Designed miniproteins, single chains. Designs and how they scored, part 95

Each design is a single chain, and the fold is of that chain. pLDDT is the mean over its residues in the fold that is shown.

## One batch from the design tools (miniprotein)

Design m3291
Fold by ESMFold2-Fast:
Structure m3291 (fold): chain A 83 residues (1-83)
Amino acid sequence: MEKEKALEELRKADAALTRELDEREQELVERLAELNREQAEKEGLSEEELRMASRLTVLRAIDKYGLEETEKRIKELEEWKKK
């Protein structure tokens, strides 16, 4: 696959990691990080790496689907994990 696509993905990742978060976006990042903490420990990720990965995931979802849809998906994951 072209290097341009890899550079675009890296550019989007960098922007997502350095962008200022709104209060609602920050709440979604915290909620996703909590959902994935056990898996992150199994994969050898630090708490900081978990939060960075959660931030990237949330911001990408908001960019593609919007804030409300991203919040709904995280809520559904939280409910699913109760089982």
Scores: mean pLDDT 73

Design m3292
Fold by ESMFold2-Fast:
Structure m3292 (fold): chain A 58 residues (1-58)
Amino acid sequence: HMMERLERLEKLAERLATVYPLTKEQLQEILDEIRRNPNMTDEELRELVVKVFDEQVS
């Protein structure tokens, strides 16, 4: 079910935000992407988190 999947992805993103030192704005960007693509896989979400984290440095 789409809503249950979206909730699980949001929880995973919040857990990943504790491992990567993400800003509030970066976490919000990730959550917005999950809402646009709720069929995102856990692997795609991890890749997105790494990409957003890398963008902070440059």
Scores: mean pLDDT 75

Design m3293
Fold by ESMFold2-Fast:
Structure m3293 (fold): chain A 85 residues (1-85)
Amino acid sequence: SVDEEQAKALRRQLERIRRALLQGKPVGPVSFTLPDGTVVTGEITDLESLLRYARELARTAERNGQEKVAEAAREEARRVEELLR
């Protein structure tokens, strides 16, 4: 389904962002387009900004009924929260 394909694409984007941050590489502006055409944007400078981006993606996807995308975003938020402890 489009929702499953989008969730996979999001997991790949979030993994690339996290790896770049952990290696001290710059990331900057990012965006993700949901299946309904809604665009979520973020400015990624650190793990805290990645956490905010993942949380915004989860909330927006959940409100729009994209449960698999919301799940992918929540998984990343949990992972980043653990890294910040």
Scores: mean pLDDT 88

Design m3294
Fold by ESMFold2-Fast:
Structure m3294 (fold): chain A 68 residues (1-68)
Amino acid sequence: EEKLKILESIYEGMELNLQSLRENGNNPDLEAKIGEIKALNMKPRTVHGLDELEALLEEIKKKIEELK
């Protein structure tokens, strides 16, 4: 539960940067990673699912840094 809350907070912090990148319409890789996060919502809430979400958030964070 705590880990999920932390990951959600991180994602919310990135939403403004993600919105800016979406306005440019210029990165299919970033859109694919966002889709993977949404797909995780369909999985049972397990430690495995939280680890996958954490890895995807880290990848998106790196993509945001690269595109700034």
Scores: mean pLDDT 57

Design m3295
Fold by ESMFold2-Fast:
Structure m3295 (fold): chain A 95 residues (1-95)
Amino acid sequence: SIDDYVSEIVKIAEDAAKKYNETGDKKYIDEGVEKSRELTREFLSRHSDEEAQEFVGRLLVRTFGVVMSSSDSNLRLAMLKVTKAVFDVVQEHLE
């Protein structure tokens, strides 16, 4: 489902932030960005443009929730970066 893909993107950001917090190595954020790009391309290959719009909308709601409520600055950063990666892939697909 669309919600399963949204939850997977959020999990990628959470896992990236956790690894960055544990190691101090920002490469885990970059790895999370790439995983999110790959997962978004997979989603777009199997879904309609209408479903892509719904996916982006649902992801934005989750991203706002984290950015506004989380005290973890690295989680906020990871969420913003993976969300931007999703937007960039969707924009490239629609062009």
Scores: mean pLDDT 89

Design m3296
Fold by ESMFold2-Fast:
Structure m3296 (fold): chain A 89 residues (1-89)
Amino acid sequence: SAEELAKKAIEYAEKAAQAARNGDPETAVRYFGKAAGYAHGAGTDSGNEDLASQAVRAFGEAGRAAINGDPDKAVEYAKKGSELSKKAA
């Protein structure tokens, strides 16, 4: 269901944010990528593709922040992506 996909997006976003806080940008980027994939799936399943695309974009920005050594910004974008993923379901 869209709700199960959104829940997975949020779970991976939380793992990615934790990796970013722990100074592990490689793991953070990998998990933000998984979060984006699940957010896209939620939007496709629910028909809320615009909200899902916004979530995907937020998780992309979170990954960039992690690579750039900005874990606080990565966490903020992860929260935004999670909220949008929940709305997309």
Scores: mean pLDDT 89

Design m3297
Fold by ESMFold2-Fast:
Structure m3297 (fold): chain A 81 residues (1-81)
Amino acid sequence: MLSPEQLLAFLEAMHRQEEAEIRRAMAERDLPMLRRMLEGNERFIELLRQVKAEHPEHAERLDALIASVERLSAEVRAALA
């Protein structure tokens, strides 16, 4: 079982990988993929909020991660406009 610190590091690494894939999809103008990734980001934010509720001691780090995902989602929405 992952410790909370290991879980946070894993979630942060997952976000970095997803950002790289989203950047590629933006460069390729893969609009269907960007729409799917936007939906994925919405679900990921919901997961992060749940983790924050369960581990309030890590709220600051989780809030930073949520803000990063929300910024990326805003860029995706702009690319879809």
Scores: mean pLDDT 86

Design m3298
Fold by ESMFold2-Fast:
Structure m3298 (fold): chain A 84 residues (1-84)
Amino acid sequence: GAMVPLPAARSGADVLVLTAVGEGIDLARQGKKEEAEKALVNFLEKHADEVRKVSPEVMDAAIAALEAAGLTKAAQKLRELRDS
């Protein structure tokens, strides 16, 4: 389907996650899905405390955007960090 639009960032944590998600989606569009997933998962784990501070609206949109791009492992990592 069409790419899910990302909402406007309102905090440093929102900016951090939206930037990483956008870069990952761009890599996936270039056919580098495996590289994008590995880079995103590593980035999200390194910044886990900041990721937990992301607004629910931005978190839900980021997960939806990653799933739409086929970045299922990165989407799952965001869900795990949200729930932990």
Scores: mean pLDDT 78

Design m3299
Fold by ESMFold2-Fast:
Structure m3299 (fold): chain A 89 residues (1-89)
Amino acid sequence: SEYEERLLRLAREAAELERLLREDPQAAVDRVRALAAKEGLTVDQSDQQILDGLQQAFEAARQAAENGYKEGIVSKEVAEEMRALLEAA
């Protein structure tokens, strides 16, 4: 249950970032740069490279969530909630 709760929290954070990526790409870039700066990381990539990287990361995350469900690592209910959150973003 703790593992599934952590995955749902990560899915909600990812859904908000994906929503920004769709509705306000500049805000998505700014959020990524701010999060990196908080962790003491420098992001040398251009805004477009960050946008491309986010799109690739979300596609990879959706595949990882589907694989987790298929391998029985998460319950069907948790996998469906994660997909609904990501699709609503």
Scores: mean pLDDT 69

Design m3300
Fold by ESMFold2-Fast:
Structure m3300 (fold): chain A 95 residues (1-95)
Amino acid sequence: SMEEEGQRALDAAKQSYDEGVALYNKALDLYKRGDKDKAKELYKQLLQGYDRFLPMIDKLMEEYPSVKEELEEIKKRVQELKKEVEKKLEELEKE
């Protein structure tokens, strides 16, 4: 059913979000330790992931109204993370 497909899509989106958060925390740890090159690589990887993820979430929200509110919450969190990553990458590139 569409509800079952929507739930599977939401579960996959949540897993991708959790993996992104783990990668972000790893990048923050590397940045704090002064491993700027490795942190920069992970921030770039995160931004590439967000650029793929955000359009996919928009499509899933249109396709699966039953999980739209939960997907919108994930979208907002990813948009906030993207802004933080962009800022940190800019700060690293100025050094």
Scores: mean pLDDT 87

Design m3301
Fold by ESMFold2-Fast:
Structure m3301 (fold): chain A 82 residues (1-82)
Amino acid sequence: MITAGDVAASIAKVIADHGAASSSENLLELVAREVLQRYPDATIQQIIEAFRELLEQEGVSQSLKDKWLRILNQILTKLREE
């Protein structure tokens, strides 16, 4: 099962490979691709819940969590259809 720690590791890898200068949406897509590649058996819901837990641990506001998780769900859905 994918965890908040797995998501954090995927974010760290994307930042190391691509840099933090990318837009937040572009970084989110790169992280989504990395997570789907490393955890192909994970459902979209499991990935969203792991991301939610990470954002909770980082103290992100509820409105920002809702915004970013909505964008992430759209990205994950598109990537699964490709």
Scores: mean pLDDT 78

Design m3302
Fold by ESMFold2-Fast:
Structure m3302 (fold): chain A 57 residues (1-57)
Amino acid sequence: SLEELRELAENFSEANRQELIDLARQLGPEHAEDVVNIASLAGVPGKIILEMLQAMQ
């Protein structure tokens, strides 16, 4: 869910990196814009955001 993604992104660490990527994959490309916006606003590194986008495809 987007709420769960927001919580993980706001508390981003190396420990939850894979959970963020897996959650983005579950949401799928339909939510790509929301995922990018949430992660960017939360301060997730751009490299991780790219991995999330790749996982959604």
Scores: mean pLDDT 83

Design m3303
Fold by ESMFold2-Fast:
Structure m3303 (fold): chain A 103 residues (1-103)
Amino acid sequence: GLKDYQKGLEYLNKRKYKEAIKAYKDAIKVNPNFTEAHAGLAYAYLELGLPNEAIKEAKKAIEINPNFAYAHYLLGLAYEKLGKYNDAIKEYEKALKINPGLK
């Protein structure tokens, strides 16, 4: 799980979003509750212009860890890309309440 997650991060840094998605999915197959891998999937889906898939994965990360500020931030970004600005603001406010440094 962890090695696949690290490979996913390396692919994200290289902007290889499809390869990052595969690596994060492989991490999740080993550990379905790998919160950071679900967040990594959400980010990669956002970069590919797939906000609905990003919402699904960000929500899974929040279900596993409701205090994962980054997952709320990603959910806000996905809602913003869909023009759901009120939903985006609510999720950004949750992220900032959990981690004020996300300004």
Scores: mean pLDDT 88

Design m3304
Fold by ESMFold2-Fast:
Structure m3304 (fold): chain A 62 residues (1-62)
Amino acid sequence: SLQEKVAELAKKLHELVDKYDKAMQEYRKTGDPEAKAEMDKLKAEIEKVRAEYGKLVAQLNA
């Protein structure tokens, strides 16, 4: 159902934000360019998931 997809995206968003926070902490500690690349990748994925979440929530409220 649409509600199940919304719940799955919310869970995925939580996981991505947690990974982003860990990568950010590593980058701040080490300056590792791989950690920065992981942050940039995760940020892009977070933005995509947020956009999908917003579209599905709009469909539920239509």
Scores: mean pLDDT 85

Design m3305
Fold by ESMFold2-Fast:
Structure m3305 (fold): chain A 116 residues (1-116)
Amino acid sequence: GALLAELLALARRLLEETDPEEIAKLVEEAEKLLEELEKQPLTAETAAALAEVALLLARAALKTEDEELRERLLRLARRALDLARRAAATNKVSFETERTLAWAEWQIAVLKVVLK
């Protein structure tokens, strides 16, 4: 669904947005969408979409200069990655999805070192 498509669109928008006030609004909306997705059934489509969301949010965090927004983006990326991994564990996923998950895990790990 619609929730997955909306969250993917927000994650893509967050990667391109440079205005901190707009980033904050988009992060708040993404947090609400992810909370709703956590209540939905976990499918292969959930794994694929949230793997991409996690990667996009991690990349958005890396480019963000505001420390509070960066922490919020990283927290959201970790939540998306966790949900994607849970969906992948209960569903057969593509090799492309597994590569995206591995890349998202790597990107988040790099950011954790930079923030320390």
Scores: mean pLDDT 85

Design m3306
Fold by ESMFold2-Fast:
Structure m3306 (fold): chain A 68 residues (1-68)
Amino acid sequence: ASEWTDEKLEEVAKRLGVSVEEVKIDLQVLEKMQPWYDESRINNLEATPENIEKAKKKIEELKEELEK
C-alpha cells in the first residue's frame, strides 16, 4: 500500500507512461479512499454505476487537495 519502494514506483510509472510523482499522487488518493471502501463494505454497498460515480467524484476532490 503506502510502503511502495522507489523501484516499484518507477516500474509502474514507466509502464503507465507517467512520472513517479503522478504514481505517488495516485497512491495517496487510493490510501485516502481506503476508509470509504471499508465503509462501503460494512454497509454492503454494491458496485453500481451510481456508487462508482460517487467514488470518482471523491477521487477528484482528493486530487484537488493533493495538488495544492
Scores: mean pLDDT 62

Design m3307
Fold by ESMFold2-Fast:
Structure m3307 (fold): chain A 88 residues (1-88)
Amino acid sequence: ELVNVIEEAVKAAENGDLEKAKELLKSSLRGLQGIQERHPHPSLEEAIEHLKKALKALENGDAESATEHARKALEYARRGLEELGLPP
């Protein structure tokens, strides 16, 4: 459930659990990259780029930016998976 993993990452970041957020975002990035390789979609590409930006923000200690990018990734991942007819 990739959407649920990204949603949990957003909650972890909002709660200040940055280690958990980082782990969940890395897991989500691997999952979405696997889907994008097999089923290219512009919304999945956007979700992947926002996950990368969220991880970079966490590396720089910017929890606010990380949370915002994780929320954008969630929005794009939902749209891409829905349009592809794939489970969330």
Scores: mean pLDDT 86

Design m3308
Fold by ESMFold2-Fast:
Structure m3308 (fold): chain A 90 residues (1-90)
Amino acid sequence: SSEELIKEIERIYKEHLEKNPDLSEEIKEMLKKVKDIVIKGVREGKSIDEIMEEITDYVRENADVSDEELLKALIEFVSKILDLFDKFEK
């Protein structure tokens, strides 16, 4: 269900922050915003592709895309979210 998927997204977000306490506050805020975009998209019944485009647009507009540490943290987090969606579809 969408509610169960949202709870798992929140859990992945919290666990990612707990495992990476040394992330800058800017990176943590970006991850929070990305998590909020994913949850909103799930609630609105958006496809994975639509949610990924919204994340990419938000990051492009609000993040320094030359910041390799930021992009790495985002890729790791988003990869976990994509794995969760893949498991939900199977």
Scores: mean pLDDT 82

Design m3309
Fold by ESMFold2-Fast:
Structure m3309 (fold): chain A 55 residues (1-55)
Amino acid sequence: LTLTEAQKRALAVDEKLRQEGKSDEEIENALKSLGLTKEQVDALRAAIAAHQAAA
């Protein structure tokens, strides 16, 4: 599994904001500034989890 710089950054931002208790809307706005949708980030998290579970 190879991630772009933008994808890595988006995953880090999503995780940080969730830990801070930010709303889904606030998280979506932050991810949008990186050129990614929340759906794309959720799909990336699912793909990473599936890859780790297979290893």
Scores: mean pLDDT 77

Design m3310
Fold by ESMFold2-Fast:
Structure m3310 (fold): chain A 95 residues (1-95)
Amino acid sequence: SEEEAREVAIELARAAGKSVSLGDPDEGPELERRLVEAAEEGVEAGIEEFRRGAEWLGRKSNEYYEAGDIEKSMSYGVGLLSLAVGVTVLRRLLE
């Protein structure tokens, strides 16, 4: 159901925030807050914010990788995977 997919998306938002927090504790909580708020607002808002979050996480993961900070790169990369799954879950309910 839409509600079940929203609950899964919120769990994935929290997982992404916690993952980012392991490498960058100042950024994780704000990311989690924005993603959870968007998912609670609606499926379309959730998809939009998760996509923007995933793009940002991918950019940050690559920036840290190029800088040689593999731990931060991986924390952002794992967060990206969580958001990619979240987008897929939300989108399947709209198809």
Scores: mean pLDDT 83

Design m3311
Fold by ESMFold2-Fast:
Structure m3311 (fold): chain A 88 residues (1-88)
Amino acid sequence: MKVKVSLLIEADEDVSNLKVGDKVTVTFGDRTFEGTVAEVLDNKTIDILLEVDESELDKLPQPGDKVTITLADGTKINGTVLRTRVLK
């Protein structure tokens, strides 16, 4: 079963041009997660809503982990996870 996970990320660059609903992928090590921008909190802080299989929940990036966000146009943004939350 797929569950929704909120991933709060501090980006290494300006993300103020991202919009709620934008499709992204988040890469952590050898794992890639599909997601959607849920909120742009400031010019470097974004909340991404991931759809994750329940069996992969123990493999989610944790606070302090480095991730790469890939936008729909192929642009890559590096960031650091601030918070990981599994949603109902």
Scores: mean pLDDT 83

Design m3312
Fold by ESMFold2-Fast:
Structure m3312 (fold): chain A 82 residues (1-82)
Amino acid sequence: SDQEEIDEIVKLARERMSEELKKLLEEINALTAEEKAAIAAKDVERVRALVREIVDLTMKMLPEIIDAIIKAREELEKKKAE
């Protein structure tokens, strides 16, 4: 099924992720938690700053994510070949 294939690609992509990419994801997760706290506090300026930082980090990691997905698809095809 499409969902099973997507789940396997995501799993393989995570396995292929560099340590730098994992650190960027951890930073984004931390900023997302801070954003949720700022939203609860109704601190609009803090929310704007955090959203901009999250977007900037996401844009930096996009090429690495794309490469990891490509490599994961190649690995999945290799596994299908047994």
Scores: mean pLDDT 76

Design m3313
Fold by ESMFold2-Fast:
Structure m3313 (fold): chain A 75 residues (1-75)
Amino acid sequence: MDSLIFLPEILDILREEKEKLKATSDPKIKELIRQIREAKIRAIIHENFGLKDLAEKYREEAKKLEEQIKKLEEE
């Protein structure tokens, strides 16, 4: 089904990625930010297709990557 209902959500994710990338110069953190963006977009796409379990899995992946950034900055 052709649906653009998730497009604004994807644009918000891309804006968040852009802002976070501007806030850091660390290549490792930039790579993790990119992976978080990919996981969040995959979650939205799967949710839009009714694949709620897969969407939840990708949301959890994004959270784990965010925790990894926090640990890298603190430890």
Scores: mean pLDDT 78

Design m3314
Fold by ESMFold2-Fast:
Structure m3314 (fold): chain A 72 residues (1-72)
Amino acid sequence: MSVEEAVEQAAEALGGTPEVYELLRKAADSAIAGNFDEANQYLAEAARLSGATEEQKLAIVKALNTAMDAAS
């Protein structure tokens, strides 16, 4: 799974809106750059806009971390 694929799947799980997709992409880019505080803020905003549960938030974080590990 690529980072882009993980972002797309996470956005679909959260309702697939363009706004959620953009926030998840920014979160992934921030995490890759080592800016984890910024990445967490984008993830929190995406979850807030989508009404995500804590379980959905954890699944998204796990998917992004797995994709980043596989990409590097």
Scores: mean pLDDT 73

Design m3315
Fold by ESMFold2-Fast:
Structure m3315 (fold): chain A 67 residues (1-67)
Amino acid sequence: MAAQEQAKREQLNQRVADLHQQLLAGKITPEQMKQQVIEFGKSLGLEDLAEKQWQTVQQARAARAAE
């Protein structure tokens, strides 16, 4: 049971990392990244975790914008 949830979490983490890299490269907008992260998390039943991952990205962006 836990192994399937762990695999889903790893899939979400990998998707977020890939999308974040695309966002930093200017290939996608923050809005597109948010939609993709939330939609993917929802498809895995991990919508709350996807929201938390997006908040981490937003904090990193806010830190850069503050400079």
Scores: mean pLDDT 78

Design m3316
Fold by ESMFold2-Fast:
Structure m3316 (fold): chain A 85 residues (1-85)
Amino acid sequence: DEWDKLLEALERTAEAAAREGVAMEELVEEFRRLYENAKKALEKGLSVTQEQVELWEKLLEIAERSKTAEEFLEAVKAYIEELKK
C-alpha cells in the first residue's frame, strides 16, 4: 500500500532527523515545501489526493510546534499511530 509506505518513510525521515540533530528550521522549511508542492500538484490535476495534502499540512503543523528533532519524532510517531487506528 502506497499510503503505508509513505507513513513508514515519514517515520524513518523523522528518526534520521533526530539521530543527526537536524535544526527544526530546516524541517519546517522541508515540510512547508512538500505541502506547497502537493497543493500545486492537486490544483493541476496530477495524481495527488486531498488526503496527501492534509498529511503534509499536519506534518508542517507538528514541525512548527516542535522545539527539537526528538520532539518532532515523538509527535510524528503518535500521529502515524493515530492514522493506523
Scores: mean pLDDT 80

Design m3317
Fold by ESMFold2-Fast:
Structure m3317 (fold): chain A 74 residues (1-74)
Amino acid sequence: MSPKLEEFKKRLEELLARIEAATTVEEAGEEFVRFQAEYDARLAEITDPADQAEARRLVEEAVRRMLARLEALA
């Protein structure tokens, strides 16, 4: 995998760990907003179409997990 995709995966895993550690909807929501602010910029740095497709797939999985956590805390 490209260095940019590996860095993207690392940041995504760090974000998921923070969201799973959050005890309130507010805390989890703030981490989610921070992710969304960086999402487009990080994805744009990946120029290989295959790596970009992988990154998008990982984001979709992460968003699903984040939404599930927010619902569990609500």
Scores: mean pLDDT 76

Design m3318
Fold by ESMFold2-Fast:
Structure m3318 (fold): chain A 73 residues (1-73)
Amino acid sequence: PSKEEIYRLAEEAIELGLQVMQNKSGLAQGIAAILRAIGVLTDVEFGTMSMEEAYRRALETLEYAQQVLADFG
């Protein structure tokens, strides 16, 4: 996986989290999705995990953001 793909997935998760935050019932879950995505990007920037692990984490974070949007959007 490329660093660009990891950033794209994390950015998409942040966008979904921001959308969820517009509903009062989803505020905490929207924030959680955004923080998870920022965590992945931070680990990539500091080189604290492999690109394969970062890609997996980014996918899991996007899946979480999509689920939260479905439940609270």
Scores: mean pLDDT 83

Design m3319
Fold by ESMFold2-Fast:
Structure m3319 (fold): chain A 74 residues (1-74)
Amino acid sequence: SEMDKLLAELEAYLSTQPDVSPLLRQEALRAVREADVEEARELLARIKSGKEPVSKILIEYHVKLAFERMKSVI
């Protein structure tokens, strides 16, 4: 599946990043797994770019999800 491909690419990339903690690695994999395919591709691209800390990318993703959930009740 497309999701399995994205998860495999993320795992391969993170295996080259020893500075990413095991907990942060698990949170990154979880975020991609729980996202829709388009959002998962965007998350993977941002993480693989190496331009931003993985923690910052995940925080911004969760903030975005919170605002999207809030919009659904307005």
Scores: mean pLDDT 79

Design m3320
Fold by ESMFold2-Fast:
Structure m3320 (fold): chain A 80 residues (1-80)
Amino acid sequence: MPSLEEIRAAFIAKVRAARTLEELKAVVEEFIELLSKNPEVSPEEVKEIADELQLTILQLEEGKLSLEEAKARIIAVVEA
């Protein structure tokens, strides 16, 4: 299993590479699934991170954030 640090680093790289809402959404969904399977992250922590990331995607879908603003917020959540 990759470490939590490796999962985060790969996720940040994929977020930066995403060019569309669809790509960003897919990257976020994959990250949440990987976190849910990682024994270093509690189910409560997975839910908190998932809720924050999903809220950012929802705001992007509603046109409240640009793709670049959504990427910046997602990276900030993961780095916290």
Scores: mean pLDDT 83

Design m3321
Fold by ESMFold2-Fast:
Structure m3321 (fold): chain A 57 residues (1-57)
Amino acid sequence: SAALEAKLERAIAGAREVLASGDRVLLLNARHELEELLKQQPNPEAEALLREIDAAL
């Protein structure tokens, strides 16, 4: 859906900012959000960011 697609785009942008910050709490929150969104719609960019977040934790 367009709403889910827009939510994914915002989550991806937020995850990139969180990765740059290195804040553990924000990284854990971003991981959870990306995991939930990926259950609804596969997205290679979000999957790559999730791997980067896991590596940063």
Scores: mean pLDDT 82

Design m3322
Fold by ESMFold2-Fast:
Structure m3322 (fold): chain A 84 residues (1-84)
Amino acid sequence: DEALEEFRKEVEELVAIAKPYVDALDAAEQEALLAEARRLAEEHRDESLETWFERIREAKDDARKTAVLMLARLAIGYERERAR
C-alpha cells in the first residue's frame, strides 16, 4: 500500500502549505480566494482527480496557488457528492 501512503503524505504536505496561508487571510481575502477557486472549478470541472493533483504539484512552491487549486478541487468534489 505504498501508493496510498505516498498519496496521504502528499495530501498532508499540500494541506501544510495551504492551510496556514488561508488561515492568515482576512474575510475579504478569503472571499476573493474562494471566488477564484470557484472560477477555476467551473473552468476545469471535467478534469480527473489525477489531472488536478498534477496541477497542484506543479504549483506547490506558491502557497497561494496551492491553496486556490486545492479549494477548487474540493469544490468540484463537494458538488459531485451533492449531485448524487
Scores: mean pLDDT 76

Design m3323
Fold by ESMFold2-Fast:
Structure m3323 (fold): chain A 96 residues (1-96)
Amino acid sequence: KAIELLEEAIRLVGEAGDEALKAGDSFAARQLSLAYDYLVQAKNAAKNGDNDLAIKYIEEAIEYLESAVKVSKDPKAKELAQEAKRKAEEAKKLIE
């Protein structure tokens, strides 16, 4: 389900953020924090049946996740961000 995929993406982004903070990568942590906020908003919009709004928030989250993947110094944070991006993309496809 789309909501379950968004919940998995939220969890993965949280883990990636923790890894970025442990690595001292404040910029990556900031990108991940923004992605987290957008994914939470996307989940809430999806739960309320606002699929168009959910898609827009997922698109914003994907941009921040893509940024986090590119700039992250920590390999684990990068890996978790890539997994979160894949989950967010799958959730977007299911929201029709």
Scores: mean pLDDT 89

Design m3324
Fold by ESMFold2-Fast:
Structure m3324 (fold): chain A 86 residues (1-86)
Amino acid sequence: KAVELAQESIRYYQQGDVDTARQKLDQAEQELSKDPDNAQSLFYVGMAYDALGDTKKGGEYYQRALKLNPDMDEALLYSMGMYSEA
């Protein structure tokens, strides 16, 4: 799934495996192409691009995700387990 592949891309990039990170991101885009109006998948692919340094492309995917779900930031933070902000 695009979400899982995007998360794997970020993890591999953080470990210094840039080639595998790009490969996982390419796979995430292919999965996203099957369902291009999936707000969650769009947001995770955007996060992966942003993490890999492509902030412009990341921003484009974020805007597309928010168009489909305006409350995406809050809902997605809960689903990612990132809610615990001090």
Scores: mean pLDDT 72

Design m3325
Fold by ESMFold2-Fast:
Structure m3325 (fold): chain A 66 residues (1-66)
Amino acid sequence: SFLEQVQRTIEIGEKGKKKVAEAAKKGDLEKAQKYKEETVEEVSKIPTGDPESVEESLQKAMKEAQ
């Protein structure tokens, strides 16, 4: 169960990162920010999730995509 929760966190984070990067590359920073917030919220629902680390990763992806 713990490993399944870790895997779910990784999958949610990776999907969110792709959405954030795509929106940022198109110059849609409002949409990128929304995807970041939605991804962090989903991770926060997982007992073993690290929403702070995921948020930092997504912020970095958004900056690198610009």
Scores: mean pLDDT 82

Design m3326
Fold by ESMFold2-Fast:
Structure m3326 (fold): chain A 60 residues (1-60)
Amino acid sequence: SPEQALLQAQIARVQAGIDEIRKLLEENKDGDPEIVERLKETLASGEQALADLQARLAAV
């Protein structure tokens, strides 16, 4: 369905963003603690968005 296709596209985009943040966390592990904290907060927000989108996809 068009709704499933849109949700799958959104999930893929959010997953790519999560993967990029995880890469940045690894690259910055010995860096500025303030940057690390912001990256962790961004990751947590992305993981919540991913879970919400996956739940919506499962309901369709």
Scores: mean pLDDT 88

